# Ledger of designs, part 52: designed miniproteins, single chains, continued (4)

Each design is a single chain, and the fold is of that chain. pLDDT is the mean over its residues in the fold that is shown.

## One batch from the design tools (miniprotein)

Design m13783
Fold by ESMFold2-Fast:
Structure m13783 (fold): chain A 89 residues (1-89)
Amino acid sequence: MDIRRLIGLALRAIGLKLDAELSGGDENIIKAADYVLEAVMLMLRGGSKEEVLEKLKKAKEYISKSKDEKLAKEIQELVDELEKMLKEE
């Protein structure tokens, strides 16, 4: 597992959450970013693959409810990267 890559993904999720909050607060993007951050924290502490996948499923649910296509795409890229990392283990 690449800790440096995980930290980078967490920082990107924090940035997207702040962008959503500052541009009028798409609650669905904020919740999706929070689930991505929870997934990263689980991976960093050695949580189960099943627990991480459940957080990513929740993130995808909120992404699908978002009306902000740009932020939804950017947070989906973080989910895809985390799913790829889980397959590389």
Scores: mean pLDDT 84

Design m13784
Fold by ESMFold2-Fast:
Structure m13784 (fold): chain A 66 residues (1-66)
Amino acid sequence: YKIPESAPESVKELYEKLKKVVEENDLPPELLEMFEAAGELIEEEKFVAAALLLIGFEIDLELWKK
């Protein structure tokens, strides 16, 4: 997914941080789908929705690591 220049720095930083987690871990399909959906929202410049989904992904990731 392409991150547009218009993306808020906080959204870009969060996406890059979580992308590394996705690349380094064998995550369940549900978490991969959430991350992919967030990437699509960023590409569509829907940054508030993307930020909320990335935060939800991070929470679900923490619960999954239990």
Scores: mean pLDDT 79

Design m13785
Fold by ESMFold2-Fast:
Structure m13785 (fold): chain A 100 residues (1-100)
Amino acid sequence: SARDLLRSLIRAGEEALKESEEKNDKNYTILQLEIQSGIFRIAGWVLKREGDDESAARAFRAADELQRIADQLRAGKITTQQALEQYRRILEEMRAWLEA
């Protein structure tokens, strides 16, 4: 199902977050944020194609927020730790919505 796709992506994102926290490396964190942004954007298109407009909108919002965090971190406007905390919040919000 469309929701199973999002659940799988959240699990993959949680694993990527854990690895990024363990590395505590700015460039690695930027790379993971951009990869996850791209993945959620593709998922949004798939969900839109399947007629799940609500899930698609949430996936696109997550993609946009992840890209913004990557851009802010690259520009030195936030720290790696702040970027990782925002990444965690996005994943937690998506999980809460899926489990509601």
Scores: mean pLDDT 88

Design m13786
Fold by ESMFold2-Fast:
Structure m13786 (fold): chain A 75 residues (1-75)
Amino acid sequence: MEEERRRKAEEEEQRWREHFRRLLDENYELLLGMSEGLGEMAISSGKLSKDSKKYQKEAEERKKKLLEEARKIGE
């Protein structure tokens, strides 16, 4: 009984983990694109901020933190 219940729980957790990991992978690409896009937009347009490099750094720092949090949850 215990062995069967534990095995079923592990299989269910594994399936959930796969779905969650896939969702995290999708978010990784989205966050990367956002970070790069914001930096390039700030540099090319010059209208979003006076410090385009600061804007780019901020976006990359935020992306890095989000990736770390997502990794902790998905790992």
Scores: mean pLDDT 63

Design m13787
Fold by ESMFold2-Fast:
Structure m13787 (fold): chain A 131 residues (1-131)
Amino acid sequence: DPDLELLEAHIERALAAGLSPDEAVLLAAFLAVAIDAPAELYRWLAERSTNPALRGLLLALARAKEEAERLGLSDDDVGRVLGVLMRAMIEVDRHGSLEVGVEVLRRAAEAFRKAGRDKVADILEEAAENL
């Protein structure tokens, strides 16, 4: 799998550069979003995280991607869902608190619901409940 090999290579380079395992996994998660990686690669990244909050958010990314595809979301709306989840991951990493990630997801869901993007809002609300 060329995507898996690419993510493995980036994790190895990040570790060689002195990043922690969780920082290397977080960096690989950004790359996974950029290459439109399948949900299984986010689960693979979750298995490599020692941080329960980062693991929970990576599993939420996998589920959100599968749900967005199941509901037939546009590429733009899939990108919105993944972008909010990546922001939640950054804030959880910065603060060491899962509650910060939940707040990011809930506030984004409210904003998307007000904008008439109900499917995006529903996916983000489900992700917040499962963290």
Scores: mean pLDDT 85

Design m13788
Fold by ESMFold2-Fast:
Structure m13788 (fold): chain A 64 residues (1-64)
Amino acid sequence: GMEAAKAAAELGRKLAEEAEAAGDEKRVQNATRAGAYGVILGLEGASPEEAVEAVRRRAEELGV
């Protein structure tokens, strides 16, 4: 639902901001992609916890 999508978006944004501070454009893009993945799962009915975990796992896969 919306709460799960919002939680995923917030984590993705935080990871992207941290990557921006490090000056790594590729990592910013990957953090944004991880966040988007969690948002989609949240909109499809994942819990906030599941959506946030999906962002973290995807970020790790992408090297964020």
Scores: mean pLDDT 83

Design m13789
Fold by ESMFold2-Fast:
Structure m13789 (fold): chain A 96 residues (1-96)
Amino acid sequence: GVEEAREGAEEAERLAKIAKSEELKRAMLDASDGARNAAEGGESGDLLKAIGGALKAIGGGIEALLQGKKYGEEELGERVLEAATRAARGAVRAAA
């Protein structure tokens, strides 16, 4: 639950460090920030915070996938979307 959301945030942030495109890096950092906010909501039982963070994480992950395809870093974008999706599911389940 919460640990999966934190791990997803850390993975997205780590992958952002190796991204070559600035646009991809920003999307990956947005996914990481959303996942961290979702984890905080999950830990505190704040379902609205967990959902808000989850939506931001998934949005950032989708943007990372799109920017990754555009700049030849599709694999990094896909990995971030996977991490964001795992984080979102874990956090919302923990808060519910």
Scores: mean pLDDT 84

Design m13790
Fold by ESMFold2-Fast:
Structure m13790 (fold): chain A 103 residues (1-103)
Amino acid sequence: DLRLQALRRIAQTSSDALAELAEAVRDVDPEVSKALEEASELYRKAAESTDLEEMEKLIKEGMELEMKVSPRAVEAAPEVSRRSGVRITGTSIREIGDLLDAE
């Protein structure tokens, strides 16, 4: 299933990007760092899932948490946040939504 492979790839890259951002903000905003690590873990679990519905649920939970903390993350580490922007902004939510509704 090409859709499942695409979602898995997005989940994996989102997990990696948020883990990097969490490390970058750890000393500036530890609360945001922890939330980014939690979002990264949700995306990681999604990437490890073999069930499309479970993967979709985990990705949505990760995106909700990511969007909640993204303004604070940008303030704490604007350069790293911009490099990870595709995964942290509403663009990643739209991209994932399009994949979920692809058929």
Scores: mean pLDDT 71

Design m13791
Fold by ESMFold2-Fast:
Structure m13791 (fold): chain A 97 residues (1-97)
Amino acid sequence: MMDQIRRSLRDAQRSGNQIAVAGSLIHLGDVYRQQGNYQQALDYYRQALDIYQQQGNTLGVGISYQNIGDVYDDMGNHDQAQQYYQQSQDLFDQVGY
């Protein structure tokens, strides 16, 4: 699984497809979050967030905030999770979701 995600990431990087790079980083974050490696999950989600912000992809930014919120919720930091969920919801509302 990880090797396939890492290959997809390299292929996206070689093609210059920044949205595909961000998507692969979200998948890496999901794997690390599922394994309980919350710091690695946060690092990958933040990298995806940075790409979506640079690309002006408001939906991708919202999804990234939601995923970061999920990590904080899994860690038991519910107050911080709610702040990220609120940021995600505000962005989705802004784009009509």
Scores: mean pLDDT 85

Design m13792
Fold by ESMFold2-Fast:
Structure m13792 (fold): chain A 100 residues (1-100)
Amino acid sequence: AKEEVEKVIKEATEKIYELLNKIDPELAEEFKKKAEELLEKLPSMSLKEAFKATKELFEETVEKFKKLHPNDSKGLRELSELIFETMEKLEEILVKVEEE
């Protein structure tokens, strides 16, 4: 479960970085730094803590994107869809662990 959560978060942060880097390289680098800090802390976190920390990072990233790129509806949609899919996968893992 924990290894699967770490894999999902790592793959998602890589995809988000690639998307952001095409639109705003400075925002992408800021996101990458925060994502690396999160990934470094993941081994010491509970599954619930990992879920909350990931959600917080993603919500902060969306809010910054909206402020910096208020007219980029396509970029916001692509970012939001990627985040939604990632959080859904993480929630499914968390629910499965609690049922076992």
Scores: mean pLDDT 82

Design m13793
Fold by ESMFold2-Fast:
Structure m13793 (fold): chain A 63 residues (1-63)
Amino acid sequence: MAPSREEIERLIRENPAPSSKPSGAHVVAAILRSKDEETAQIGIATLRAIGDDEEAALAEELL
C-alpha cells in the first residue's frame, strides 16, 4: 500500500527531535521499535524522500 501522511506524521510525532528537525537516526529508531512491516516501509520511504539514504539503508539492513 502507498505510504500515508498520517503514518509519517505519527512516526515523527512519537519521536520528536529537540533540534526542530527530526534526524534520520531518530526515524530509524522509531522504525525498529514499531516491529510493524508497513510502518517500517513508510519510514524507509520517508528517509529516502528526505535524502537520508544512508539511514534508510541502515534501517533496511537491520530489519
Scores: mean pLDDT 62

Design m13794
Fold by ESMFold2-Fast:
Structure m13794 (fold): chain A 102 residues (1-102)
Amino acid sequence: NRIEELAEKIAKAIEEALYRALSRYVSDEEARELAERFAKEIKKLLVEGKIEKIGELVEEFAREVEERYGKEAGRAARTAAVQALLENIDDLTEIMRLLSEK
């Protein structure tokens, strides 16, 4: 399934970006867990065709990180997630096109 392939690619990119950003503010273990959990949630939204909920998910995640680890960590999480999504905008656009054909 092409949507699943693209969603997996985007999720991997986001996971790597978040792990790198958060490892500056939290333990390696916590950075991995946070990155993996968020990436899994993004992949689910993409596969389910709920692309309009991505912004809400990013804001909710950034708020959670801010509450637990401080304002700078929350800002780093939001920035990394947004940048990873923008870097994969072509794949995201292809998912939207494939969803419109169903």
Scores: mean pLDDT 87

Design m13795
Fold by ESMFold2-Fast:
Structure m13795 (fold): chain A 59 residues (1-59)
Amino acid sequence: SAEEYVDAVEKHYGVTLSPDMRRRLIDYLTKNPEEIVDINDKKKLTEVSSKLLEEASKD
């Protein structure tokens, strides 16, 4: 799920996202499920997570 993916991103980077950023990422991933990658592929997770964090911070 989008929420589980966001939890994986937080653990991968060792960060805790603000509730607002977390909500934005979950909403984005729910609308764009193709952006959810295998959480065991650390390289792909890093690439996609960087893009998603940028998207969530656009305000």
Scores: mean pLDDT 68

Design m13796
Fold by ESMFold2-Fast:
Structure m13796 (fold): chain A 81 residues (1-81)
Amino acid sequence: EEALEYLDKAIELFEKAYKEGNPLARQALIDVNAAKNALKNGDYDLAIESLRDAMRLAEQAGLDEAVEYLRKAIEIVEKKK
């Protein structure tokens, strides 16, 4: 699904940032993976909450491209509610 594709792109950026020593990227990875599980279970509200938390962490980490991918994923998920 398109939303999952954007999440996978964000995960790739967070994995890179985490390997480069950014501690905020680890929590963002946890939150995006929680969102993927929520989407698979049909829990769209939990998915949106987790994605918004990950987006805040990405903003704090200066990962602007990850913020863009998460914003697009949130828009897609909100339309499915």
Scores: mean pLDDT 83

Design m13797
Fold by ESMFold2-Fast:
Structure m13797 (fold): chain A 64 residues (1-64)
Amino acid sequence: MALTEEQVLAEVEKRLGRPLSEDERIAALAAYRHAVRQGKTPEEAIDAAVKAVEAYRKAKENLA
C-alpha cells in the first residue's frame, strides 16, 4: 500500500470535514482496501472510502 492507515483516515476526515466514529474508520479502511484490490489508484480509493462513509452514515447510522 502506498499510504498508511493513518494517512487514509486523515485524508477521509479532511474531505468530509468531520471526525469519524470507530465504525466509520473501519468502514473507510475496508472501502479503501477493497478499491485498491479492484485496481483503483490511491486517490480513487480515498474517494471510494469517503463515499462509503457518507452512505454508511446516511443509510446505516446505527448499524441499520
Scores: mean pLDDT 76

Design m13798
Fold by ESMFold2-Fast:
Structure m13798 (fold): chain A 81 residues (1-81)
Amino acid sequence: GAVEELEEAIERLRERGDFATAELLERGLRAALEGRILEAEIYLGLLRIRLSIARLIGDEETAEILERAIEALERLLAELR
């Protein structure tokens, strides 16, 4: 499910040493699960900015992780609306 995909993405980001992006994703997931939809959407926006940066610098692996994580978080938020 979306939560499992997000947890996997957090772990993959940590394994790559991107602790800052992993923390953003973890906070977004926590906000969504706690019903703080506006806060979760703010983190979703920050993750989209980070994805744009990853694409710009050619970090294809981080971009792939973030694309999947963003889709999973968007699906989770749609289910909670």
Scores: mean pLDDT 88

Design m13799
Fold by ESMFold2-Fast:
Structure m13799 (fold): chain A 63 residues (1-63)
Amino acid sequence: DAVEEGIREAARLAASAADRRGAAAYGGTSKLQGLNMLEEGASEEEAAKAAREGGRRAADLQR
């Protein structure tokens, strides 16, 4: 299920960001960003990319 795959990828990125203290809110935001794109009818690939990029940027800020 492509939708489930996109959600799992967003969740994994959120979990990775949450590893950093203070990054939990950013992790939640990147997950919501990915889920929002799925709800708006974006492809699973687009949603996963958005969540991944958001999570990476959030992690870099907490670095």
Scores: mean pLDDT 59

Design m13800
Fold by ESMFold2-Fast:
Parts: sequence; C-alpha cells; structure tokens
Structure m13800 (fold): chain A 74 residues (1-74)
Amino acid sequence: SVTDEFLARLAELGKQLREAVENKASEEEIEEIAKKMLALVDEYTAATGDEAAGRTLRLLVEHEKELALKKLKE
C-alpha cells in the first residue's frame, strides 16, 4: 500500500538519522536528514489525505530530530 511504502521509507531515513548521530555527523547533516523525513511526511499527507496519520508521523520525526540534536550537544 501507499502507507506501507511511505512508512518503510520513513523508517529507512530514521535509521540514517540514528547512524549519523552515532558517527558524530555534523548538525547540518542531521538537519538535512530530518528535512527529508518531514518532506516525506508532507508527501504522505498530500497523497493519502490522512491528516491524522500525517500529524502523528510529523510528531515522531520532530521527536527523533530533537533527540538527535540533543545527543550531538552532549
């Protein structure tokens, strides 16, 4: 399904985000991965019209970004 494909791509970007943090990538690189994740959530919402799922996915991405940036500052 369209949902399964978007969730798989979002999970792959989330994995890349976590790996970038573990490898001590720049804040700029973390921000770029997070932007790709948010763009994907916007594409999902536009494609499906599922605004509730879109909001949930956006919150998940924002949370992952916040954790990644906090970990880089430690």
Scores: mean pLDDT 85

Design m13801
Fold by ESMFold2-Fast:
Structure m13801 (fold): chain A 68 residues (1-68)
Amino acid sequence: MDEIARKVGLEIEIIGLEEQARLLGVYDEYKPYIDKARELIKQGKYDEAAELLTKLSNELAAREAAAR
């Protein structure tokens, strides 16, 4: 159950980050990192994926705060 629950949680985080990046107009800038997170999940590297998604979430939050 852990693998399924963690995978679903990470996939939901990716969807949220994609929507945020698209709304901020930076989707193309962040797409390579989002794609990397998906690849890590596909490889079962959930710890690495979670760490990357946390970093992306923090960066997008900072970008949103800096937006005019």
Scores: mean pLDDT 82

Design m13802
Fold by ESMFold2-Fast:
Structure m13802 (fold): chain A 83 residues (1-83)
Amino acid sequence: AASLPRVTRIEAVGPNKIRVTVGGSEPADLEVYVDGKLVARGRVAGGQTFEIEGLPPGKHKVTVRARGAGGETVAEADIELPP
């Protein structure tokens, strides 16, 4: 059976920048939402990272939808980006 994609981490990695880490062995299609707004789409191989730049400073809710061969998962994190 195909495995579900797993978003293992959503983190601030600098001013205006977040990193999403995806586990699993299969590629996944990502949609990244900040405060309910779609800000990025990308495809990653399992075990890789996807970085999003140009985000506003302050407190944000980040939602990642990951779709792979086994289906779709959703991960959410509260992130604070420095001013």
Scores: mean pLDDT 80

Design m13803
Fold by ESMFold2-Fast:
Structure m13803 (fold): chain A 96 residues (1-96)
Amino acid sequence: METRQVTVDGKTITADVHKAGDFTVLTGVDDDGISFVAVLDSDGNVLASISWPVDANKEETLEVGGLTVHIKVTGNQISVLVKDSKGNTLLDLGYS
């Protein structure tokens, strides 16, 4: 899996990098123990981001740039599903 240093909300963090068609999905945990998922366009602009404390329970669906992004967090388990406007799955990621 690719990792890189990225700046999200003014913080520089090490993020896992996932490709989802022409989009990039970043996942990681910052120095304050805040977990995050961010969706970037092909130019590197942040289209959507969501963050939560480690061990929180959260479910959210975002529509950005014609994509549907479904994020589910249960404790330390995270799933991210990205679909295009035609319902094709671009990314289906589960991790803990």
Scores: mean pLDDT 72

Design m13804
Fold by ESMFold2-Fast:
Structure m13804 (fold): chain A 55 residues (1-55)
Amino acid sequence: MEILENKVVVTAGSSEALGNLQGPEIGRVMGEEARKKAQQEADEELARLQAEKEA
C-alpha cells in the first residue's frame, strides 16, 4: 500500500504544480509519473521473484 499512497500524492500534486510550471518543469513532472509506474512494476516483479525463490 505504500506505493499506492505515493501514487495518489503524485496525482493530487500534479494539478497544483502544473499551474506554476514551465515547459522543462512540466516534462520533469511527467517523467516522475513514468518513474513511479516503473517503480511500481519493479516492486511487483521483485515480490513475484521473492515468492518464486521461496517456492
Scores: mean pLDDT 60

Design m13805
Fold by ESMFold2-Fast:
Structure m13805 (fold): chain A 86 residues (1-86)
Amino acid sequence: MKAEEEQKAQEFQQLTDQMKKDIAEAGKEGLDKAKEMAGKASVEIQKRLDELEAFSKEAAQQGGKAAQQLAGEVAKIIEEAEAREA
């Protein structure tokens, strides 16, 4: 169903947006906090991506792009946290 696919993709986008915010806040607290939150986010994102792929290839492609962007932004947050503690 098109509406259900759009809803699943939107829910995944909201999840990635929330995780980015949580990891950014953890990064302000310190490197260890940022790494812990990033690890938890990575596990949950992978589970949700696997669910999306089983449901719809189109939704999974959209989710995959969002996950790649999140991974890149998380890497930058970790790098910034490392620089602050160096």
Scores: mean pLDDT 80

Design m13806
Fold by ESMFold2-Fast:
Structure m13806 (fold): chain A 73 residues (1-73)
Amino acid sequence: WAEQQALWEQELQKLVEWLRSQGVPEEKIEEIKKILLEIQELLENQWDDPEAQKKIAELTKELREKLLELEKE
């Protein structure tokens, strides 16, 4: 859906902007970007595969945990 893509792009943009405003080290930003890239590749190449959708959910959870780790500092 175009709506889901728009939300995803906004989430990515907000995340990067927020991380930079918080002074997050480049190493941590790269780690987060790696997870985001994997999600993006799964969405583009295997969006019709239920196993890939499950993997996307797992990666999204991992991303959320990384964000919570940054908030704890």
Scores: mean pLDDT 70

Design m13807
Fold by ESMFold2-Fast:
Structure m13807 (fold): chain A 67 residues (1-67)
Amino acid sequence: MQEEVERARREALELAKKMKEDISYLPEAVDAVTRIYRLDPEAGREVARELEKAYNEGRKKQKELDA
């Protein structure tokens, strides 16, 4: 169980890094977080916070491109 959570967390954090550059990764990142929530709700909440930060950064980059 712990190994599954650690693997899923690592995958979700990689998607968060990609989302900082391109917000189109948001659906994949949300799916990954949902999977973590099913395995470990506490780990899911922590990863969701990292995703929110990554999304805000990606959104800022998108706004700069639209200017």
Scores: mean pLDDT 78

Design m13808
Fold by ESMFold2-Fast:
Parts: sequence; structure tokens; C-alpha cells
Structure m13808 (fold): chain A 73 residues (1-73)
Amino acid sequence: KINETLEHLKTALTSAVSEEKAERIVNKIKEIIETTSDEEELKKSIAKILKEELGMSEESAEEAANAIIKKIS
């Protein structure tokens, strides 16, 4: 389920950013999922990556982070 969610995320990102950048973003998110046990910390970390890498607003980044967490739970 995690791998499927990350693959879908990568595909969506490649429509807006380069494939290399999409892979980097997905790898950062995967690392955080594997190293972070606290859901609130996980959400904040994912939102931060999306904001910094994609220039998303705080609201959009948090919404996207929540959607990702829901799919991997």
C-alpha cells in the first residue's frame, strides 16, 4: 500500500516537475515515513517537504500530507 501510494504520488508529480525532482521528493517522504513514528511529526515533515520542493501554500501542503498519511494508514 505504501509503495502503491508513493508510485501514484511520483506519477502525479512528474506532470508538474521533472522526473528526477519527483523521485527526490518521493524518496524524502519515504525516508520520513520509515523513520518517524509520531503521526503529527510525520504530517509536519511531509508538509514541509511539499512546501519547500513544490512551493505549495501551508494549507495545501497540510491537506496533501494528510491525504498521503490516510492512504498509508
Scores: mean pLDDT 78

Design m13809
Fold by ESMFold2-Fast:
Structure m13809 (fold): chain A 80 residues (1-80)
Amino acid sequence: MEEEVEEYRKKMENEIKKAQELLDQSTKAAREAIEAYKKDPEKVPELGKKIRELTNQYKEEVDKAKEYGRKARELEAQLA
């Protein structure tokens, strides 16, 4: 039981790390879109799509982290 709480907490931390990586990639793509707007505006829609895809993946990882955190709390409550 206690081991399962720890396992869900580790899964939550892993999803948080993935979310941070996706946020960093989204930020980088946004900078590329700003530069493209100045030099090659035709590439802006493609970069915008990439940013949306990365942002959606970020939200999915955040939701997974929340679910794992909830499961860890539920198991911890059963030990009290």
Scores: mean pLDDT 82

Design m13810
Fold by ESMFold2-Fast:
Structure m13810 (fold): chain A 116 residues (1-116)
Amino acid sequence: MTEISQALRDVQTAVSDLETAANRLAQAVPEVRDQVESLLQQIQEALQQLQSAVDRKDYETAIKAADALKEAVQQLISLARSAADRAPDEARETIQAGQRVLEAVDRLKEALRREL
C-alpha cells in the first residue's frame, strides 16, 4: 500500500465516523438536521472528487479537493459547537470526529505534496 493509499483510507474511515456522529447530533437537535445533511453532502462530494483525483494521479486537484473537504468539515464542527448546549455529548463526538478528519486530511495533503 502506498503512503497516499493508506492516508486516503484513513480519511475515508474518519469521514464515515464523522457521518455517524453528525447524524446522531441531527437526531438529538432536529433544528440543525437540514444543515447537517447539506454539510455531509458537501463532505461526500469533496471526498469523491479527492478519490477520483488520487486515482488519476492528479495530485494538484487532489490537494484542492482536500481543502474543500477541510472547509466543509470545519463548518460542521462550528455547527456542532453551536448545538453543544442542547446536545453536549453528540456535539462533542461530532467535534472530535471532525478533528480526526482534519488530521487525516492534513496527513494526506502532506503525502500528495511529496509527489509534486
Scores: mean pLDDT 91

Design m13811
Fold by ESMFold2-Fast:
Structure m13811 (fold): chain A 113 residues (1-113)
Amino acid sequence: MAPPEFIELVRKAAESMLEAVKNKDPEAKVLLATLDAQGRPVLREMTLEEVAKMPKRITVERLDGKVFITVIFTDSDDPAVPQTRHGIAGLIVDDNPEDVERALKEAEELAKV
């Protein structure tokens, strides 16, 4: 499980991207949660247009009555490049149908970027 500090950055990344997607501004600065060369949690700033070109996947994990819905962005389109850093934006909600459906829809909006 990610440390609490990383979870907070992942949530901030999702909020920044959802706002940019809602405003349809390709020049908007968005944040991705990632790890630096020392493995420390950091926010990386990119434009929405740059993030739109990255491969994306949605992961869903259920743990202790919580649902972690995460969009993973790749720093490179080349899967053969070793040590490519991934950027992450994600939502953590209670495991109930209404909250999960809302969060999954928001993650799908992020993945459409």
Scores: mean pLDDT 72

Design m13812
Fold by ESMFold2-Fast:
Structure m13812 (fold): chain A 85 residues (1-85)
Amino acid sequence: MRERALELAVELARELGAEPRLEEAVTGEHNGVAYAAVPATLDGVPALAGAAVAPDGRELAVLYVSPSGSLDAADLVLVARRESS
């Protein structure tokens, strides 16, 4: 499940022209939901690709950009979201 979340985050980032930094990727699991967060760069702007895979098979992938360069939630701007079940 964690590997699947990582694949989803990286795939979305690359499809949108972002360059993911896999060496900085963080994966985990919370309450049965697997997640991944991958720092990236989109057109020279700091970005964050995220994904989650739920136990019921629902998948979510998101791409955020940060014009400020901070990856804190308040500084992130959502640019893409994909959901599948």
Scores: mean pLDDT 82

Design m13813
Fold by ESMFold2-Fast:
Structure m13813 (fold): chain A 93 residues (1-93)
Amino acid sequence: MIDEIGKIVSEVLRKLLEGKMTLEEAGKIFTERIRELLGDKSASDEELIEEVLKLIAESHGTEVGEEHEPIREVLRAALGDEEAFEKFKKWLE
């Protein structure tokens, strides 16, 4: 599951950075693919972020904490949040 989530995030963010996808398209694709993977098609965007963060934290043997906030911003960017995507681009500089 974590590897599949990582592939989805990486693919969406790569296409956004390459200008091959709009923020709106990214949010739609990311949301649909993550909902399918998690089996919860009714989850809100914020609920999807929290579930993904829990899975990542659990894979490291930890609880969700402040160290996961950069990951939260990356997930928001993949969901098509413009401010989060601008922060992500600045982080890559």
Scores: mean pLDDT 78

Design m13814
Fold by ESMFold2-Fast:
Structure m13814 (fold): chain A 95 residues (1-95)
Amino acid sequence: SKVDELLNLIRTVYSSYIPKDLADRIVEVSKKQGLSDQELFLLLFTYGNILRVLSSDEAKKLFDKMLERLEKGESAEDVVDKAMDEVKSIIDKRL
């Protein structure tokens, strides 16, 4: 579908924006957990947005939590939802 073509394009763009080692780690974890291309896109998109909004240290800490949750068998959707809640909490505390 045209949506799948767009998702693949965005995933490629985000992979180039996100450092290769980090993108590779996300892909490896996603494959190990048997995630779909759509779930992998959601994770890469979320990582890209976190990197744009948080400091390097805050982003690294949150990314490590996300990867640990995925390795424990949590769904990509739940991991992303919890990560976005934490991002909002961090931003709200700055304001």
Scores: mean pLDDT 72

Design m13815
Fold by ESMFold2-Fast:
Structure m13815 (fold): chain A 83 residues (1-83)
Amino acid sequence: MDKELGEKHGEEAVEAARAGDRATAMRHLAEAIRYYTKAGDDKGVEEAGKRYAEALGDAARAEVVRDVADKLIEIGDQIDAEL
């Protein structure tokens, strides 16, 4: 259910990041984090952030994962605020 949706959006975010479509990648990663958070899957959030950072070719993986995850949770909250 929510974990499966998180995995799907995480994969779509990685694909978009590799294609250079950063805006689409960020939207999918925000959705992935939202679904993993609803499922209580902190490891899923961390894994999604790592895969996204790797797709961007970032050498500072640990720092980028933390910063990206924090910013994407904020974006997810903005989307939920309109509901």
Scores: mean pLDDT 70

Design m13816
Fold by ESMFold2-Fast:
Structure m13816 (fold): chain A 81 residues (1-81)
Amino acid sequence: MSEEEIAEKIIEEFKKKVEEAVKNAKSLDELIQQLTEISKESYEKLKEKIKDENLLKKAVKEIDDIAVRMYIDFAEKLAAE
């Protein structure tokens, strides 16, 4: 398995965990705590498995972008209701 394929699998697992956190979170504070923990776990996995610095930076950025987007979407839904 290539490092690129490993990074994609870690990002896919991250997405599934984030979707679960969004479904279970009752407040913005709870969501940000869960997103922080999930992001930390994903960063640790990427650091251990990905040796290509450019690929690592790209994967971390994608994880961060997903987390920010999910947080904003959740915040907007709470503000609308």
Scores: mean pLDDT 83

